# Designs tried in a protein design run: designed miniproteins, single chains. Part 99

Each design is a single chain, and the fold is of that chain. pLDDT is the mean over its residues in the fold that is shown.

## One batch from the design tools (miniprotein)

Design m3437
Fold by ESMFold2-Fast:
Structure m3437 (fold): chain A 99 residues (1-99)
Amino acid sequence: MKAVEKLVELIKRLEEVKKNSKSKEEFQKKFAEVLLELGIPKELVEKLLEASENKDSETYQEVMTEIYRYLLEIDENTPEEEFEKKAEEAIKKALEKLK
């Protein structure tokens, strides 16, 4: 599935970003670059960065959920339980491809 391939790429790039980032701010900046390269809309990435800068954890989590829904091609009307199951299954498949 296309979603699993995007998750594999995200996980690989996040591991690289984590290894090369020496501060939380540097990590957030590089993470934003990765999201843009994976095709996440600029508006969502900008909201994520703004929430991070303002230390707005609630908005940050909401925007991250939107980003995962977009990345995994999960409909915005999908119930939270169904979303969690699809996200967990996609992450599991992505991790299996990384072994």
Scores: mean pLDDT 74

Design m3438
Fold by ESMFold2-Fast:
Structure m3438 (fold): chain A 99 residues (1-99)
Amino acid sequence: PKVVTDEEAEKLIEDAIRMLEGLSSQPRFEFSPFEKKSLEFLARVLELAGNLEGAEAVRKLREEGEPEYAAEAARRLREAFEEDPEGMRKALNEQLLNS
């Protein structure tokens, strides 16, 4: 995978937050292998950005499929992006290069 621009990284992070917020309003669900891989990618981005609690929330969502974990993951991802947008964009691109 190639690196993305700051604008593309921002859109990807916003899209991930919106997806998680959508999942938080649904009943318990089961993830496809592709969806589990996408959540693993997101957890690694949060780990690289230093947000270990956010990564844990995404991993719990990946394992349990519970809407309350989706809500927590969405909140923590939004907080991480608002607190350090540069670090989050850097972490996303670093994970893209490693994927």
Scores: mean pLDDT 80

Design m3439
Fold by ESMFold2-Fast:
Structure m3439 (fold): chain A 60 residues (1-60)
Amino acid sequence: MLKELTFTGTGLESEELARLVAEHEIQYFRETYEVLSAEVEITENEDGTYTVTVTVLVRV
């Protein structure tokens, strides 16, 4: 079966940290599932922190 999974992290101190969090989460998804695609969105919050959203399409 195909399934879409999403991870969201917020309050991250830098864009670089947000990217590292995204890469780490994609690696964890790959340990459990066959990852077919991964999309990463990084948004700057009004308080100067960052939000990262990782969306993966997996085969379960």
Scores: mean pLDDT 84

Design m3440
Fold by ESMFold2-Fast:
Structure m3440 (fold): chain A 80 residues (1-80)
Amino acid sequence: SLVEEMAEKVKKAKSVEEAEEAARKAAEELAPEIRRELREEAEAGEIDLSEEEIEELVERAKRRAVEEARKIAEELLKKE
């Protein structure tokens, strides 16, 4: 999955900054696909989300991805 690809890039990062940048790039590349899937689910009546709510969820997911990447990288790099 794209999330697993991001996790691999974060694990291979040599610094916290590299991990955060990798997560930002991966999240930005993932954002259009997540938006599309959420829109399709909303149109199918599976979820009750507006376009504004979909965008907020995507932005929140992007922020969470960067924050998690930072935490993972800090934990892994403290050993090196």
Scores: mean pLDDT 75

Design m3441
Fold by ESMFold2-Fast:
Structure m3441 (fold): chain A 71 residues (1-71)
Amino acid sequence: GRVYPQIVARGVTELSTVEELLARREPDELLFAEDENGGPYAPLYLLADRAAARRVLARHPAVTVVVIKRL
C-alpha cells in the first residue's frame, strides 16, 4: 500500500517529547522529524531512537513530527 505522512506534533523542541512519541508508536509506525523552518522539500529525518532524535534537535531548534504507517 501507499505510505502517507500524518502530523502528530508541531513545535517540538524537547528530546523528552520525542521520547514520549517513540514510546507510544505502534509496531507498524515510523516517526520522522521535519525542520519547522525548512523549505517545501526539506528532508525528513528518521527518528529511529533517542540518539537519532538528539542529533536532529541539536541541528534544528523546532521540528514537526510526522508518523508514517504501513497498512
Scores: mean pLDDT 78

Design m3442
Fold by ESMFold2-Fast:
Structure m3442 (fold): chain A 87 residues (1-87)
Amino acid sequence: MSDVERLAQLTLANLQGLIDEAERHGDEETKARAQELLATLQAQLAAHADDPDAAMRVIGATEREANALLEEFKRRTGVTFLPTVRM
């Protein structure tokens, strides 16, 4: 299996984790934004299935946005532990 496929699965799992955590804290804004990022990533990965360089760029951009959203969520809720995607 490709590293791109594995990294994509990890990024999707981390976004789902953020969605679940936001729901537990009643943070509707963070949940909605994380759901949008997850849907966008899935669509972009499907569009670039045969282009690993483009897929990697999309994953990297999504990881950056997800980490920014995670930082915002931590500020709002005081939560200090959540999984993050690493390249």
Scores: mean pLDDT 78

Design m3443
Fold by ESMFold2-Fast:
Parts: structure tokens; sequence; C-alpha cells
Structure m3443 (fold): chain A 74 residues (1-74)
């Protein structure tokens, strides 16, 4: 099984391929702000939050969300 960090990397690459660099950088900026606000989070908790932010970014696109979930299941 993939680690949370590996899953995050794959989902982020798919988001970049489908939505472009600006959308990807927006997710990374939101993630950085959430991590800074929550210094008590473990590394795994940080990456699980990153995956939720990617899912939120894709929530308006059911096809992209399905592709993200398929990549995470591989």
Amino acid sequence: ALSPQERFGRALDLLRARRGDAATEAVLARWAARVDANPDWSVDERYEVALELIREAAADDPALLAEIEAVLAA
C-alpha cells in the first residue's frame, strides 16, 4: 500500500495534469497554511489533510474526483 506522502504525490500530479499549475499551487498554499496553523500534526496527518484539500479542489468535477480516487487505489 502507498504511504500518505506517496498518495499525496500521485494525487497532486494528477491535479496538475488536469487543472494546471495555478490550481496545484493554490492547493499547496492552502496546505502550507493549514500545516503552519497545526504544528502538533504528525507527518501522516499532514499528508491526509493534503489529500482532503485535493479532493475539495476536485469536488466540482466528479470525473476528476473519480480519477483521483482510482490513482489512490492503485
Scores: mean pLDDT 83

Design m3444
Fold by ESMFold2-Fast:
Structure m3444 (fold): chain A 80 residues (1-80)
Amino acid sequence: MKVKEFETKNTEEEVAKAVKEVVKLTKDQKEVKITAEAENGYKVEGIAKAGDNSTITAVILDAYNAEKGGGKIKITLEFF
C-alpha cells in the first residue's frame, strides 16, 4: 500500500482518534509523508520517520486549528 487516505470530523474527539489511527498505520514505516487538508482549503505537510509521533500530531492539529467552520479534515499518507 503506497497511499492511504483518512477523513475525520473537526472535533477534538474525532481528531484524537485520527491521530491514533495514523500513528498505528505509520509505526512500522521508515518514512511517511503526511498531508492534512481542511475543508476550508488550508493544507499542511510533514515527513514523519519511525517513532516520530510529534510530527504526525503537529500536522493534524495544525489543520484542526485552521478549520474552525466545522468541516472535515482529509489526511493523506504516502509511504516511501
Scores: mean pLDDT 76

Design m3445
Fold by ESMFold2-Fast:
Structure m3445 (fold): chain A 55 residues (1-55)
Amino acid sequence: RPPAVPSDEDLRAVAEIMLAHPSARDQILAYIRRHEDQPEATVARIEAVIAELEA
């Protein structure tokens, strides 16, 4: 993928993985913080997607 902000589709896939594997959440968050230009904004978007998936 081009080095643009993550798509909503990508964030949904990550959110689904985090919901399926709660033990991996810290590792996924650490990965995001190492590889994203705006890690806290990306985390906030993932949290919003998780909230929608849990509703």
Scores: mean pLDDT 72

Design m3446
Fold by ESMFold2-Fast:
Structure m3446 (fold): chain A 72 residues (1-72)
Amino acid sequence: KIIVIPQIGQESKTTDNVEAIVKAKGGKVDGSTYYLGGISQIQVTVPEKDSDSVVAELKKDPDVLSAEVVGA
């Protein structure tokens, strides 16, 4: 799994970009969760072989505050 934290106020745009990237790799968006203060967390599943490349691509987006691989 990959967890993506979007910039506040850019959640919709960031979610659309994340969905496009992960679906192109045969993955999916699992859902979104809100933290206190309205910060969204986007959860995605991609093939393990593509996890590092997807994280690197997501980090190129200035509207992404963080992206990391979580879970074994």
Scores: mean pLDDT 74

Design m3447
Fold by ESMFold2-Fast:
Structure m3447 (fold): chain A 100 residues (1-100)
Amino acid sequence: MLSKEEVFELVRETAERIARILEANGALTPEVRRGIEEVLEETRERLERATTPEELLGVAYQALSRLTALALAVETDPAARAEIRRVVAEAAMRLHEGLE
């Protein structure tokens, strides 16, 4: 079963991968960087308060949803949008498998 720290690290790594995709396409603005950082800060706080695997999963899925919405609001390239969705889907699958 994933620990709180492992769940946070998975969300952080996913955010970093999304940021790299956005940067490569010129979509990573200071505003988007701040939005990503805010999601990570709120996720860390919510994970500290979570006490069950179900709560950990809920917090992580909410973070992935927010990161996806933020990225797709600024990224217009279809290929980059598809890559962002793929990265998030992979993270969601790892979260689901890691709560054994």
Scores: mean pLDDT 86

Design m3448
Fold by ESMFold2-Fast:
Structure m3448 (fold): chain A 104 residues (1-104)
Amino acid sequence: SRRAELIARLRELTAEELAWLRRQARELGLPEEDVELMAKLLEETTREAIAAIEAGASGEEVLALIEARAIAFFEEYRERNPRGAELLLAALGTLATRLGEAMA
């Protein structure tokens, strides 16, 4: 089904962005606690996106959810962990862009 394909693609893209985020954070010397928090927030966003798809959300609604989470997390963490917040914003932004391309 279209939903199963979208969920599979979202999981694949999330794994790639999670690997990128962890690698970049470690190369920048970020604390492991901050790295795992950013990874958890990326995984949480994916779980929410999958739940939305299963509930019948459109691709556009799923992209809007990911983008809203990216902005919200950046605003929440930018003062306490500016580099981690920037990496999470980049990872979620790339996830939204690549998922959008897959739905075109």
Scores: mean pLDDT 88

Design m3449
Fold by ESMFold2-Fast:
Structure m3449 (fold): chain A 79 residues (1-79)
Amino acid sequence: SKDYLIKYLKELAEKGYAVTPNEEVAKELTKFLNEKGAETGKFGARLTKDENGNYVVEVIPLTDEDFREEIKKLIEELE
């Protein structure tokens, strides 16, 4: 199910990052964002771990354009 992607994309649109305890979800989300960001050249994504061992997926803006609107479009495409 892609329902988890929609959840984390909403967090990314609000905060610019998403946190998950699941490594596979974090890797899939990071790959998806990098593939989609590359299509527009507006953003990339970075995968790190926080101090609690959770996975943090962060949007890296590549231009002065609003990446949040691009993430919102991705949510609409998945719904």
Scores: mean pLDDT 81

Design m3450
Fold by ESMFold2-Fast:
Structure m3450 (fold): chain A 139 residues (1-139)
Amino acid sequence: MEELEEKLKKYGLSLKSLEDHVEGFSKERLEEILKMLEELNIPVTFDNITIANLMSINVPLEKVKEVLPEILKKFPTLYELVKALKEGKATLFLSLGNNERVKYALLEYEALKLGIPISELSEELKKEIEKEAKEIIDS
């Protein structure tokens, strides 16, 4: 079997970039996501991996497979997903349950905007994001 890092390099991706900018990152989950994207003939891009990872938080991968094509068609980038969440237009993304994925999407997007790892976001900024995520969910 091809090593994960070598496989990612073929798609122009780095394991380090994913570790720095994907909340709850796991090599095992990433391998499952890559296989899912390939089986669904979805392009293996940073945005598609991050959105698929967000969708897989506390959701069985088989359930994610059912909805992922429609979610990625509606939200092809993390930017468009976060914008839709803030505007109350991401009901399909929220339909699979639990609120943590909204918080993680906002954290990932802010880290990318600042060009820093999620681990380097200030505690003040993380608290502001958690509050914004709760307001989005409660709306």
Scores: mean pLDDT 79

Design m3451
Fold by ESMFold2-Fast:
Structure m3451 (fold): chain A 98 residues (1-98)
Amino acid sequence: SVEEQIERWREEAEKIYGVKREEIRERAEELMRREKLPPVEAELEALGEALAEKEKDPELAEMIREMGRLLGRLAVEPGKTREEHAEAFRERIARFEA
């Protein structure tokens, strides 16, 4: 189900922002090399980064990047780390409102 959800998000990225699957793949491969992220986490973070580059609003772009990172972590450890990721997300959203 996680792989199916990621595929749906890639399709939406192409339709809304014109982000191609190859761009997301290249970014994910770079994140796996540089940051040593697991494949699923790297793919979701890469999707967020690719979408953020197409977004003209800098504040919304940063929010999209942060969402990609958070979703990546939730996909790898959805049960045990959910509370920690939820708290981190609340803190980041509060900073955008400041």
Scores: mean pLDDT 69

Design m3452
Fold by ESMFold2-Fast:
Structure m3452 (fold): chain A 84 residues (1-84)
Amino acid sequence: NASTKLEKFLLKSGFKFKDVPENKRNAFVNTLVKEMVNIYKRDGSPPPISEGLLKKPDISIEQIARKIMLFMGKTKTVKLLSEL
């Protein structure tokens, strides 16, 4: 249900995670996980998202994007997606 809104948002933004090749998905996942961990590690606070979910090897980029929206808010999510 929440994924439907995110898919529409990503399509509207002109970038769709499902279009990302499988080989690149793992690279994006690892980059996002490391970046978020490093940011919150510096602040001395754990991220509000379960680390186990973010570090799952088979997690979809779309699922991560959904969690990032809850984690960082919409503005920061768009910024990160633009850099991917």
Scores: mean pLDDT 51

Design m3453
Fold by ESMFold2-Fast:
Structure m3453 (fold): chain A 107 residues (1-107)
Amino acid sequence: MELEDLSEEAREEVIKRAAAVALGQYAAQEVAKVEGPEAALKYAKQLAAELAAAEKVGPEAALELAEKKLLELGKKLGKEEEAKEKIKEIREESERAVEEELERLKA
């Protein structure tokens, strides 16, 4: 309905925001697996604040920050290549999820 009226640029912004959120969630889950839920919550809170600041610049800046943070985490955990592949996967999944939701709203 409303989302059907989005320009290509607006659609891309929604996809970038969805990807940034998904990347942040994945990074927090990886911290939880290694350092436990309290460390994951602290990491998620700090990352959410940083992403909120980046969103004031734009959704692209938020996405770039989320990708950078996940790559830094991957490097710290010795999983840099896995982090790169996961960034690509999450970007593709976020694009698909947004597209599916837009089609669902179309009736």
Scores: mean pLDDT 79

Design m3454
Fold by ESMFold2-Fast:
Structure m3454 (fold): chain A 115 residues (1-115)
Amino acid sequence: MEEADELYERARKLMEQAVNLFKEAIELAIKDREKGLEAVRKAMKLFSQALDLVRELAALGATDRAREVLQRMIDEFEKLKKEAEEKYKENPGARVALGAATAMIDAARDELARL
């Protein structure tokens, strides 16, 4: 694959891993606040790694692909946030996960604005 294709696929995989871990983190935060917080932090690290790859992708001039990954990040975390708000609106353990989702969405939007 081209360098841009490799970065794109790696960014997408890390984003997917972050989304999946964040789904688990929401469930964990409701049952075990400390375990949930740990899982949220791991999801945020994967998300940050995906953002670093998106920045590299943009630096190579593949701005359309970078934009696509960022938009998918925003869409997926917005869906997770809405689902958590509807299912767990009264659960204080979910607040940490909801706050993290907002932070990840905001970070992706800031990166999108720089393209």
Scores: mean pLDDT 82

Design m3455
Fold by ESMFold2-Fast:
Structure m3455 (fold): chain A 75 residues (1-75)
Amino acid sequence: MEEIRELVANGDYAEAAVLLAKKRGASEEVIELLREFPIPGPDLLAELSEEDRKIVEEIQKELLEIAKEVAEERQ
C-alpha cells in the first residue's frame, strides 16, 4: 500500500493502477489497458468482460481514495 501511495503522490497513476491490478490478479489485458489509461472511460470499460470491468472499477475507486488521502496530507 505504501508503494502505491508513493506512486500516486508522484503523479504516477498508471503505475499505481498496474500494481493494484497485479495485486488483484487481473488479466494481462486489464494490466495493459490501465498502463495506457489508468482511469479508462465508459467506452473502454464497455469492451471489457463483466469480471474485468468490475476489477477496473474497484481499482478506480481505490486510486481516487488514495489520491484524496494524499491531497489531505499535503495541506
Scores: mean pLDDT 77

Design m3456
Fold by ESMFold2-Fast:
Structure m3456 (fold): chain A 75 residues (1-75)
Amino acid sequence: SRAEQVARLIAEVGRLSELLKEAEKTLNPEQVAKARAIASDGQVRASEHVQAGDYEGAIQTIRETIAELEKLKAA
């Protein structure tokens, strides 16, 4: 259902927010700037999917953004 898709999107956005908070505490200022840019770009792209009615695309975009942040933290 649409309500289930919205709930899943909210949960993934929450995960992204927590990863960004962790990155801000553990990374150097240059990497924090990169993390913020990645998160901002991912949220804008996910918003575009939501406006198009593509909630699955929005969820996938946030998941890909989370994966990119995890790679940044591992480097």
Scores: mean pLDDT 87

Design m3457
Fold by ESMFold2-Fast:
Structure m3457 (fold): chain A 78 residues (1-78)
Amino acid sequence: MLTEEDLERLREEVEEVNATTSTQLSIEESEEGVVTLTVTVGKGRFVLEASGRTYEELEKALEEAVAKAKPEAEKAAA
């Protein structure tokens, strides 16, 4: 399960991506400790549940989600 340290690292990464790209990333944590990552690029929206994942798994999944969102952003810009 994600530690508070892992969440801090993810939050910093999300803040950097949001500051430097047209991608909007958010991290939501429920009262039950369920962490959800949402990636929005142009008209594309991808939601990933982070429950039970390690930092490494989430980082890879985030990279995948951003990569998948890029083609949709290109279509929206064209």
Scores: mean pLDDT 61

Design m3458
Fold by ESMFold2-Fast:
Structure m3458 (fold): chain A 86 residues (1-86)
Amino acid sequence: HMSYLEALLSLSPLGRRVLAEIARLGKATQSELAERLGVSQATVSREVRRLAELGLVDVLPSGRVEPTLDPDLLLELLAKAEAALA
């Protein structure tokens, strides 16, 4: 069973950037994420699917994506994961 930290460490660099942007925005559409990250919506959809499978985000019926953890805590955990990978 994967912990939140293990899930963060298993993400691609882009996956971690997508998750960090969702945390900063609190709630975001996939088009907003694509614009902010300079990638295609198809690329964002692939990364969001991975994040949802890992339990890190919820995709709402509205199409908006939100983090499952408190956004500030999630950003702290992401910073620790990035430091561990450096």
Scores: mean pLDDT 83

Design m3459
Fold by ESMFold2-Fast:
Structure m3459 (fold): chain A 76 residues (1-76)
Amino acid sequence: SREELVENTRRLLEEMRALGLDVDRLLELVEEGRYEEAIALVLEAGGITEPLSEEERELLLARLEELHELAREGGL
């Protein structure tokens, strides 16, 4: 359900913050539609230095767009 998606997203963001991701900056970039910078922030936090495949990039972009919609609706 959408309610479960929101709860799971909040929990995931809290776990990512504990692992060193700047979640507040991520949410700010996503809310501003700055998806390229949001992707870069996630990759840097994960220590990923190799370029993403087109498929991996599309999947990450879709997840960030979903996060943006949740944040925009005030449900996050």
Scores: mean pLDDT 75

Design m3460
Fold by ESMFold2-Fast:
Structure m3460 (fold): chain A 61 residues (1-61)
Amino acid sequence: GDAQTEKIDKIIKDQIDKVLKGEMTVDQGIQQLKDELRKLGFPQDIIDQAIQKFKQIIEKK
């Protein structure tokens, strides 16, 4: 349980860091997050939750 949450959180943080550094747009960060989680076999509900968390963090900065 916990190990999967930590892995998702790391992927979210990696995409946020790239957006904040200007290496990609917010839309590109969302797309990369979605693609990475799908490739790892996560279900759509978990992917949707991760995208919402990403958006919340990026808005707060």
Scores: mean pLDDT 82

Design m3461
Fold by ESMFold2-Fast:
Parts: C-alpha cells; structure tokens; sequence
Structure m3461 (fold): chain A 67 residues (1-67)
C-alpha cells in the first residue's frame, strides 16, 4: 500500500522536474502551449489512475514508460 504510493510519488517527483522545465520553456499564452500542457497533465493523471490498479511488478514498468 504505502510502499506503492511512495514509488508513484517518487516517479512523479522525477517527472515534476521535467514538467517544471517544460512549463518554463512552453509559452502558455499560445494555443499550442496551452494544449501541450493540458495533454501532458491528462497523460499524467490517466497514468496515475492506471498505475494504482497495476501489480507491483508491472507498476514500475508502467511508471517508467510514463516518464
């Protein structure tokens, strides 16, 4: 339970650096920039929801593929 959440959180923390860098580089004023941010957030949310349903072994693989 908690170990699984810790692994997901660690993966999100690693992704957070990339998201933060992308957010600084992407111009949120443009429609393209806004769309890119929205797509990225949706992918992360869907990945997180699916990851919580995965077996511990497959969770690590799924999280790495999401990065």
Amino acid sequence: GEALRAAIQAAFDENKEKVDEANKATDPRTPEGQKEIEITLNILKEGFEKATEYDPEKLGEAVERLK
Scores: mean pLDDT 60

Design m3462
Fold by ESMFold2-Fast:
Structure m3462 (fold): chain A 85 residues (1-85)
Amino acid sequence: AKEEEKKKRLQAISAAWAAMPEELKRLIAEAMEPIVRRAGGKASVEVLEEVGRVALAVVEEHGPAYVPAVRAYYEALLEQQKEAE
């Protein structure tokens, strides 16, 4: 039950993320690049927390309608990373 709910939630979040304009996704990627570069491409809870904060700041300025979807997406990624560590 919990695994199926998590999968459905992740699919819904991924669909909402995919529905964002490509220009907004690019702005998020550009804002995240310094963090990813500093981390050497390694995913950690700390890196994902920084990435999530920066992505939310970009979305709040350039696409506030997408804030709930982006927040849910990074919260899900953070939970997955915490389980992997």
Scores: mean pLDDT 74

Design m3463
Fold by ESMFold2-Fast:
Structure m3463 (fold): chain A 92 residues (1-92)
Amino acid sequence: MSAEEKELKARWQEIVERVQKIVDLGKKNPEKEEEIQELIREMEEELRRRGDELAALAEAQGLSRLEAQRLAVDAVEELVKKLEEEVKKVLE
């Protein structure tokens, strides 16, 4: 496994842990759980749309598998950061 593949795997693990923390925050705040679940659903819909766009872009530009995976991780990290910011606003 290359160093780049190890970095991508570590970044995916961090994303999973960050999303799990958001889910756990919803469970700890039952009055806000439905609103947090709605924000997660909106992120999933945006991720699906961006996934389709990135797949088309990767094919059109002839990107390698690793380059395509890097674009995907970058896009998911941006969406998770936005989700974290919106969840923080809901809990205030």
Scores: mean pLDDT 82

Design m3464
Fold by ESMFold2-Fast:
Structure m3464 (fold): chain A 88 residues (1-88)
Amino acid sequence: SAATQAKIDKMLASLNLSDKDKQIIKTHVTMSADQIVGWAKMRGNSSNQGIMNVIADDIKGMGNMLKSMGFTKKSQQNFKLSDKIRSS
């Protein structure tokens, strides 16, 4: 929903991300906001931390794909961003 998307956008905004990190999220987060919240609930953690962990996992998954395609530097950037989001 629009309300769920706004909540996630506000949580991500609180991380004071670089333009590069924002671009990674825009291009590499494949799940909808409602799908992210649904996964967090399924994993038994519907807190803000649980939601952020799902986003971090999606970014890490794309990083693994980039690594398999030979984009090592971009892959490392995705892994670093995933860790930053997970730690918030």
Scores: mean pLDDT 83

Design m3465
Fold by ESMFold2-Fast:
Structure m3465 (fold): chain A 68 residues (1-68)
Amino acid sequence: SADLEKIKELAEEAIKEASKLSEELKKQMTNFTEMLINEAEKNPDRISVEQVRAMLEWLIKEAKEAAE
């Protein structure tokens, strides 16, 4: 679906941003986004693109602040 495709794009962007901070954060973000994608595939009506975007943006912001 178009929403699933958008969630995958958001996941790729989050992984790219995490990789700039550390290899460990890249691994953690990859695992987390794989779980989100699996959940979106199983329960498409329960996860919105907007919720995923907000969650990933918050996680990256927190990671950047923690890395400083």
Scores: mean pLDDT 81

Design m3466
Fold by ESMFold2-Fast:
Structure m3466 (fold): chain A 70 residues (1-70)
Amino acid sequence: MDAAELLYRSAKTSEENMKQSRQRLEEQTARALKEDEEKGKELREQGNRAVQLMQELVESLRKAAEALAA
């Protein structure tokens, strides 16, 4: 009869350990998501600058085409 109680206590400790491990993983994932957001901001700023450069190029090309059509 004592063997069954030992097995039950071991299973309960394992369940508590698994719950704590899951909570820690969730906290780690939230931190990684925040770090990814900061990296995303830098990539967005680089993208915005590239779009501005392309827009300036397209405007210069349009002005040249208008001068040729006149």
Scores: mean pLDDT 74

Design m3467
Fold by ESMFold2-Fast:
Structure m3467 (fold): chain A 74 residues (1-74)
Amino acid sequence: AVEEEVARLRAEAEAMGGSVEVLEVRRLGPDVVEVVVRVRVPAETEEPGVVEVTLRLTYRIVDGKLELESLERL
């Protein structure tokens, strides 16, 4: 489910010392779900910082599983 995918993304971001905020979840059709997330991770630079990116993730539902069709940086 979308909730399980969001939990996975949060766990991955937390493992990197970052965070994930879910901004939007939209069902565009019976088999298409769009998730917009804001990801913050530590910057790998000489100056301390955080890299913040907003991503639009489009998933297809295939046999009850979410398959990532596209990833777009906003």
Scores: mean pLDDT 76

Design m3468
Fold by ESMFold2-Fast:
Structure m3468 (fold): chain A 85 residues (1-85)
Amino acid sequence: DPAINIGISLKGIVYLAGRDYAVDLLMDRFGLSREQAEELVNLSVESPLDGEKIREYLRSLGFSDQDIEDMARYLGDRLMGLLNR
């Protein structure tokens, strides 16, 4: 589930690099406002496995299913980079 992968990846990025790093990443890479990025981070930290909440939020912002898959892949790759794969 790409939305669950977003939740897990963002929670991991917050843990390793901090909240502001995750927020700035979402703003710079995906064009989210600070408020939108902070909300996505909050959903991911509180309920990383709640793919339905994450997907519904992203769809409300105009993200397609393909955009959500692309975000999941990008954030997963970024998390792996922070872990020094």
Scores: mean pLDDT 88

Design m3469
Fold by ESMFold2-Fast:
Structure m3469 (fold): chain A 105 residues (1-105)
Amino acid sequence: MAAELEEQEQKKEELLAEAERLAELIRRDLRAAQAALEQLRATSTDPAAIARREALERDILLSLIAMARAIVKLEAKGLSPELREEVLAFAEERAAELEAELARA
């Protein structure tokens, strides 16, 4: 019992760390996309080109968030139901934070 519980807790901690690492990588890509769009706005006189690039970067980042969420969910299948819920709740919170950061007026 004790060894099995420790193994499950370790796997949970590893998945929480992986979810945080994936969130940090996506946040880095979000910042890089923001910098690239700022440079484009400074150098381009074509508002349609800027709008197309902004939409494309948003779609790519949303896809990365969805993929990261799916990876964590798949890897969590090996956990007990209780520990799985904790990992999925953490991943959903991180996804919501990234989606909020991506949402622009």
Scores: mean pLDDT 82

Design m3470
Fold by ESMFold2-Fast:
Structure m3470 (fold): chain A 113 residues (1-113)
Amino acid sequence: AAATANALNATGNAYANAGQYDNAVAAYQAAQAIAGSSNATILLNLGTAYLNMGKYNDAIANLQAAAAIAASSNASILAAALLNLAVAYANMGNAANADANLAQVLAIQAQAA
């Protein structure tokens, strides 16, 4: 189960690196079906793939879920999710939410050793 979810996530990463975002999303969704809906890494990867496809509403939903899970557990995933949220909001013309998310990224990076 865990090995299969990890392999599907890695397959999704390979598709994303090749610019094949529809195939990447399918692989990440298959990984999520095995690993569960609360995996911040898979949610970040899904949100990033949707962002690259210009599917900003789907990107925001997955990136907000990734940020919420990562907020208490992983500063690197949180920073990546917030940065991609800022990009999605900026592309939708929501400068206020873009700027707010960028400010949070800068605060996290200021605390990094």
Scores: mean pLDDT 86

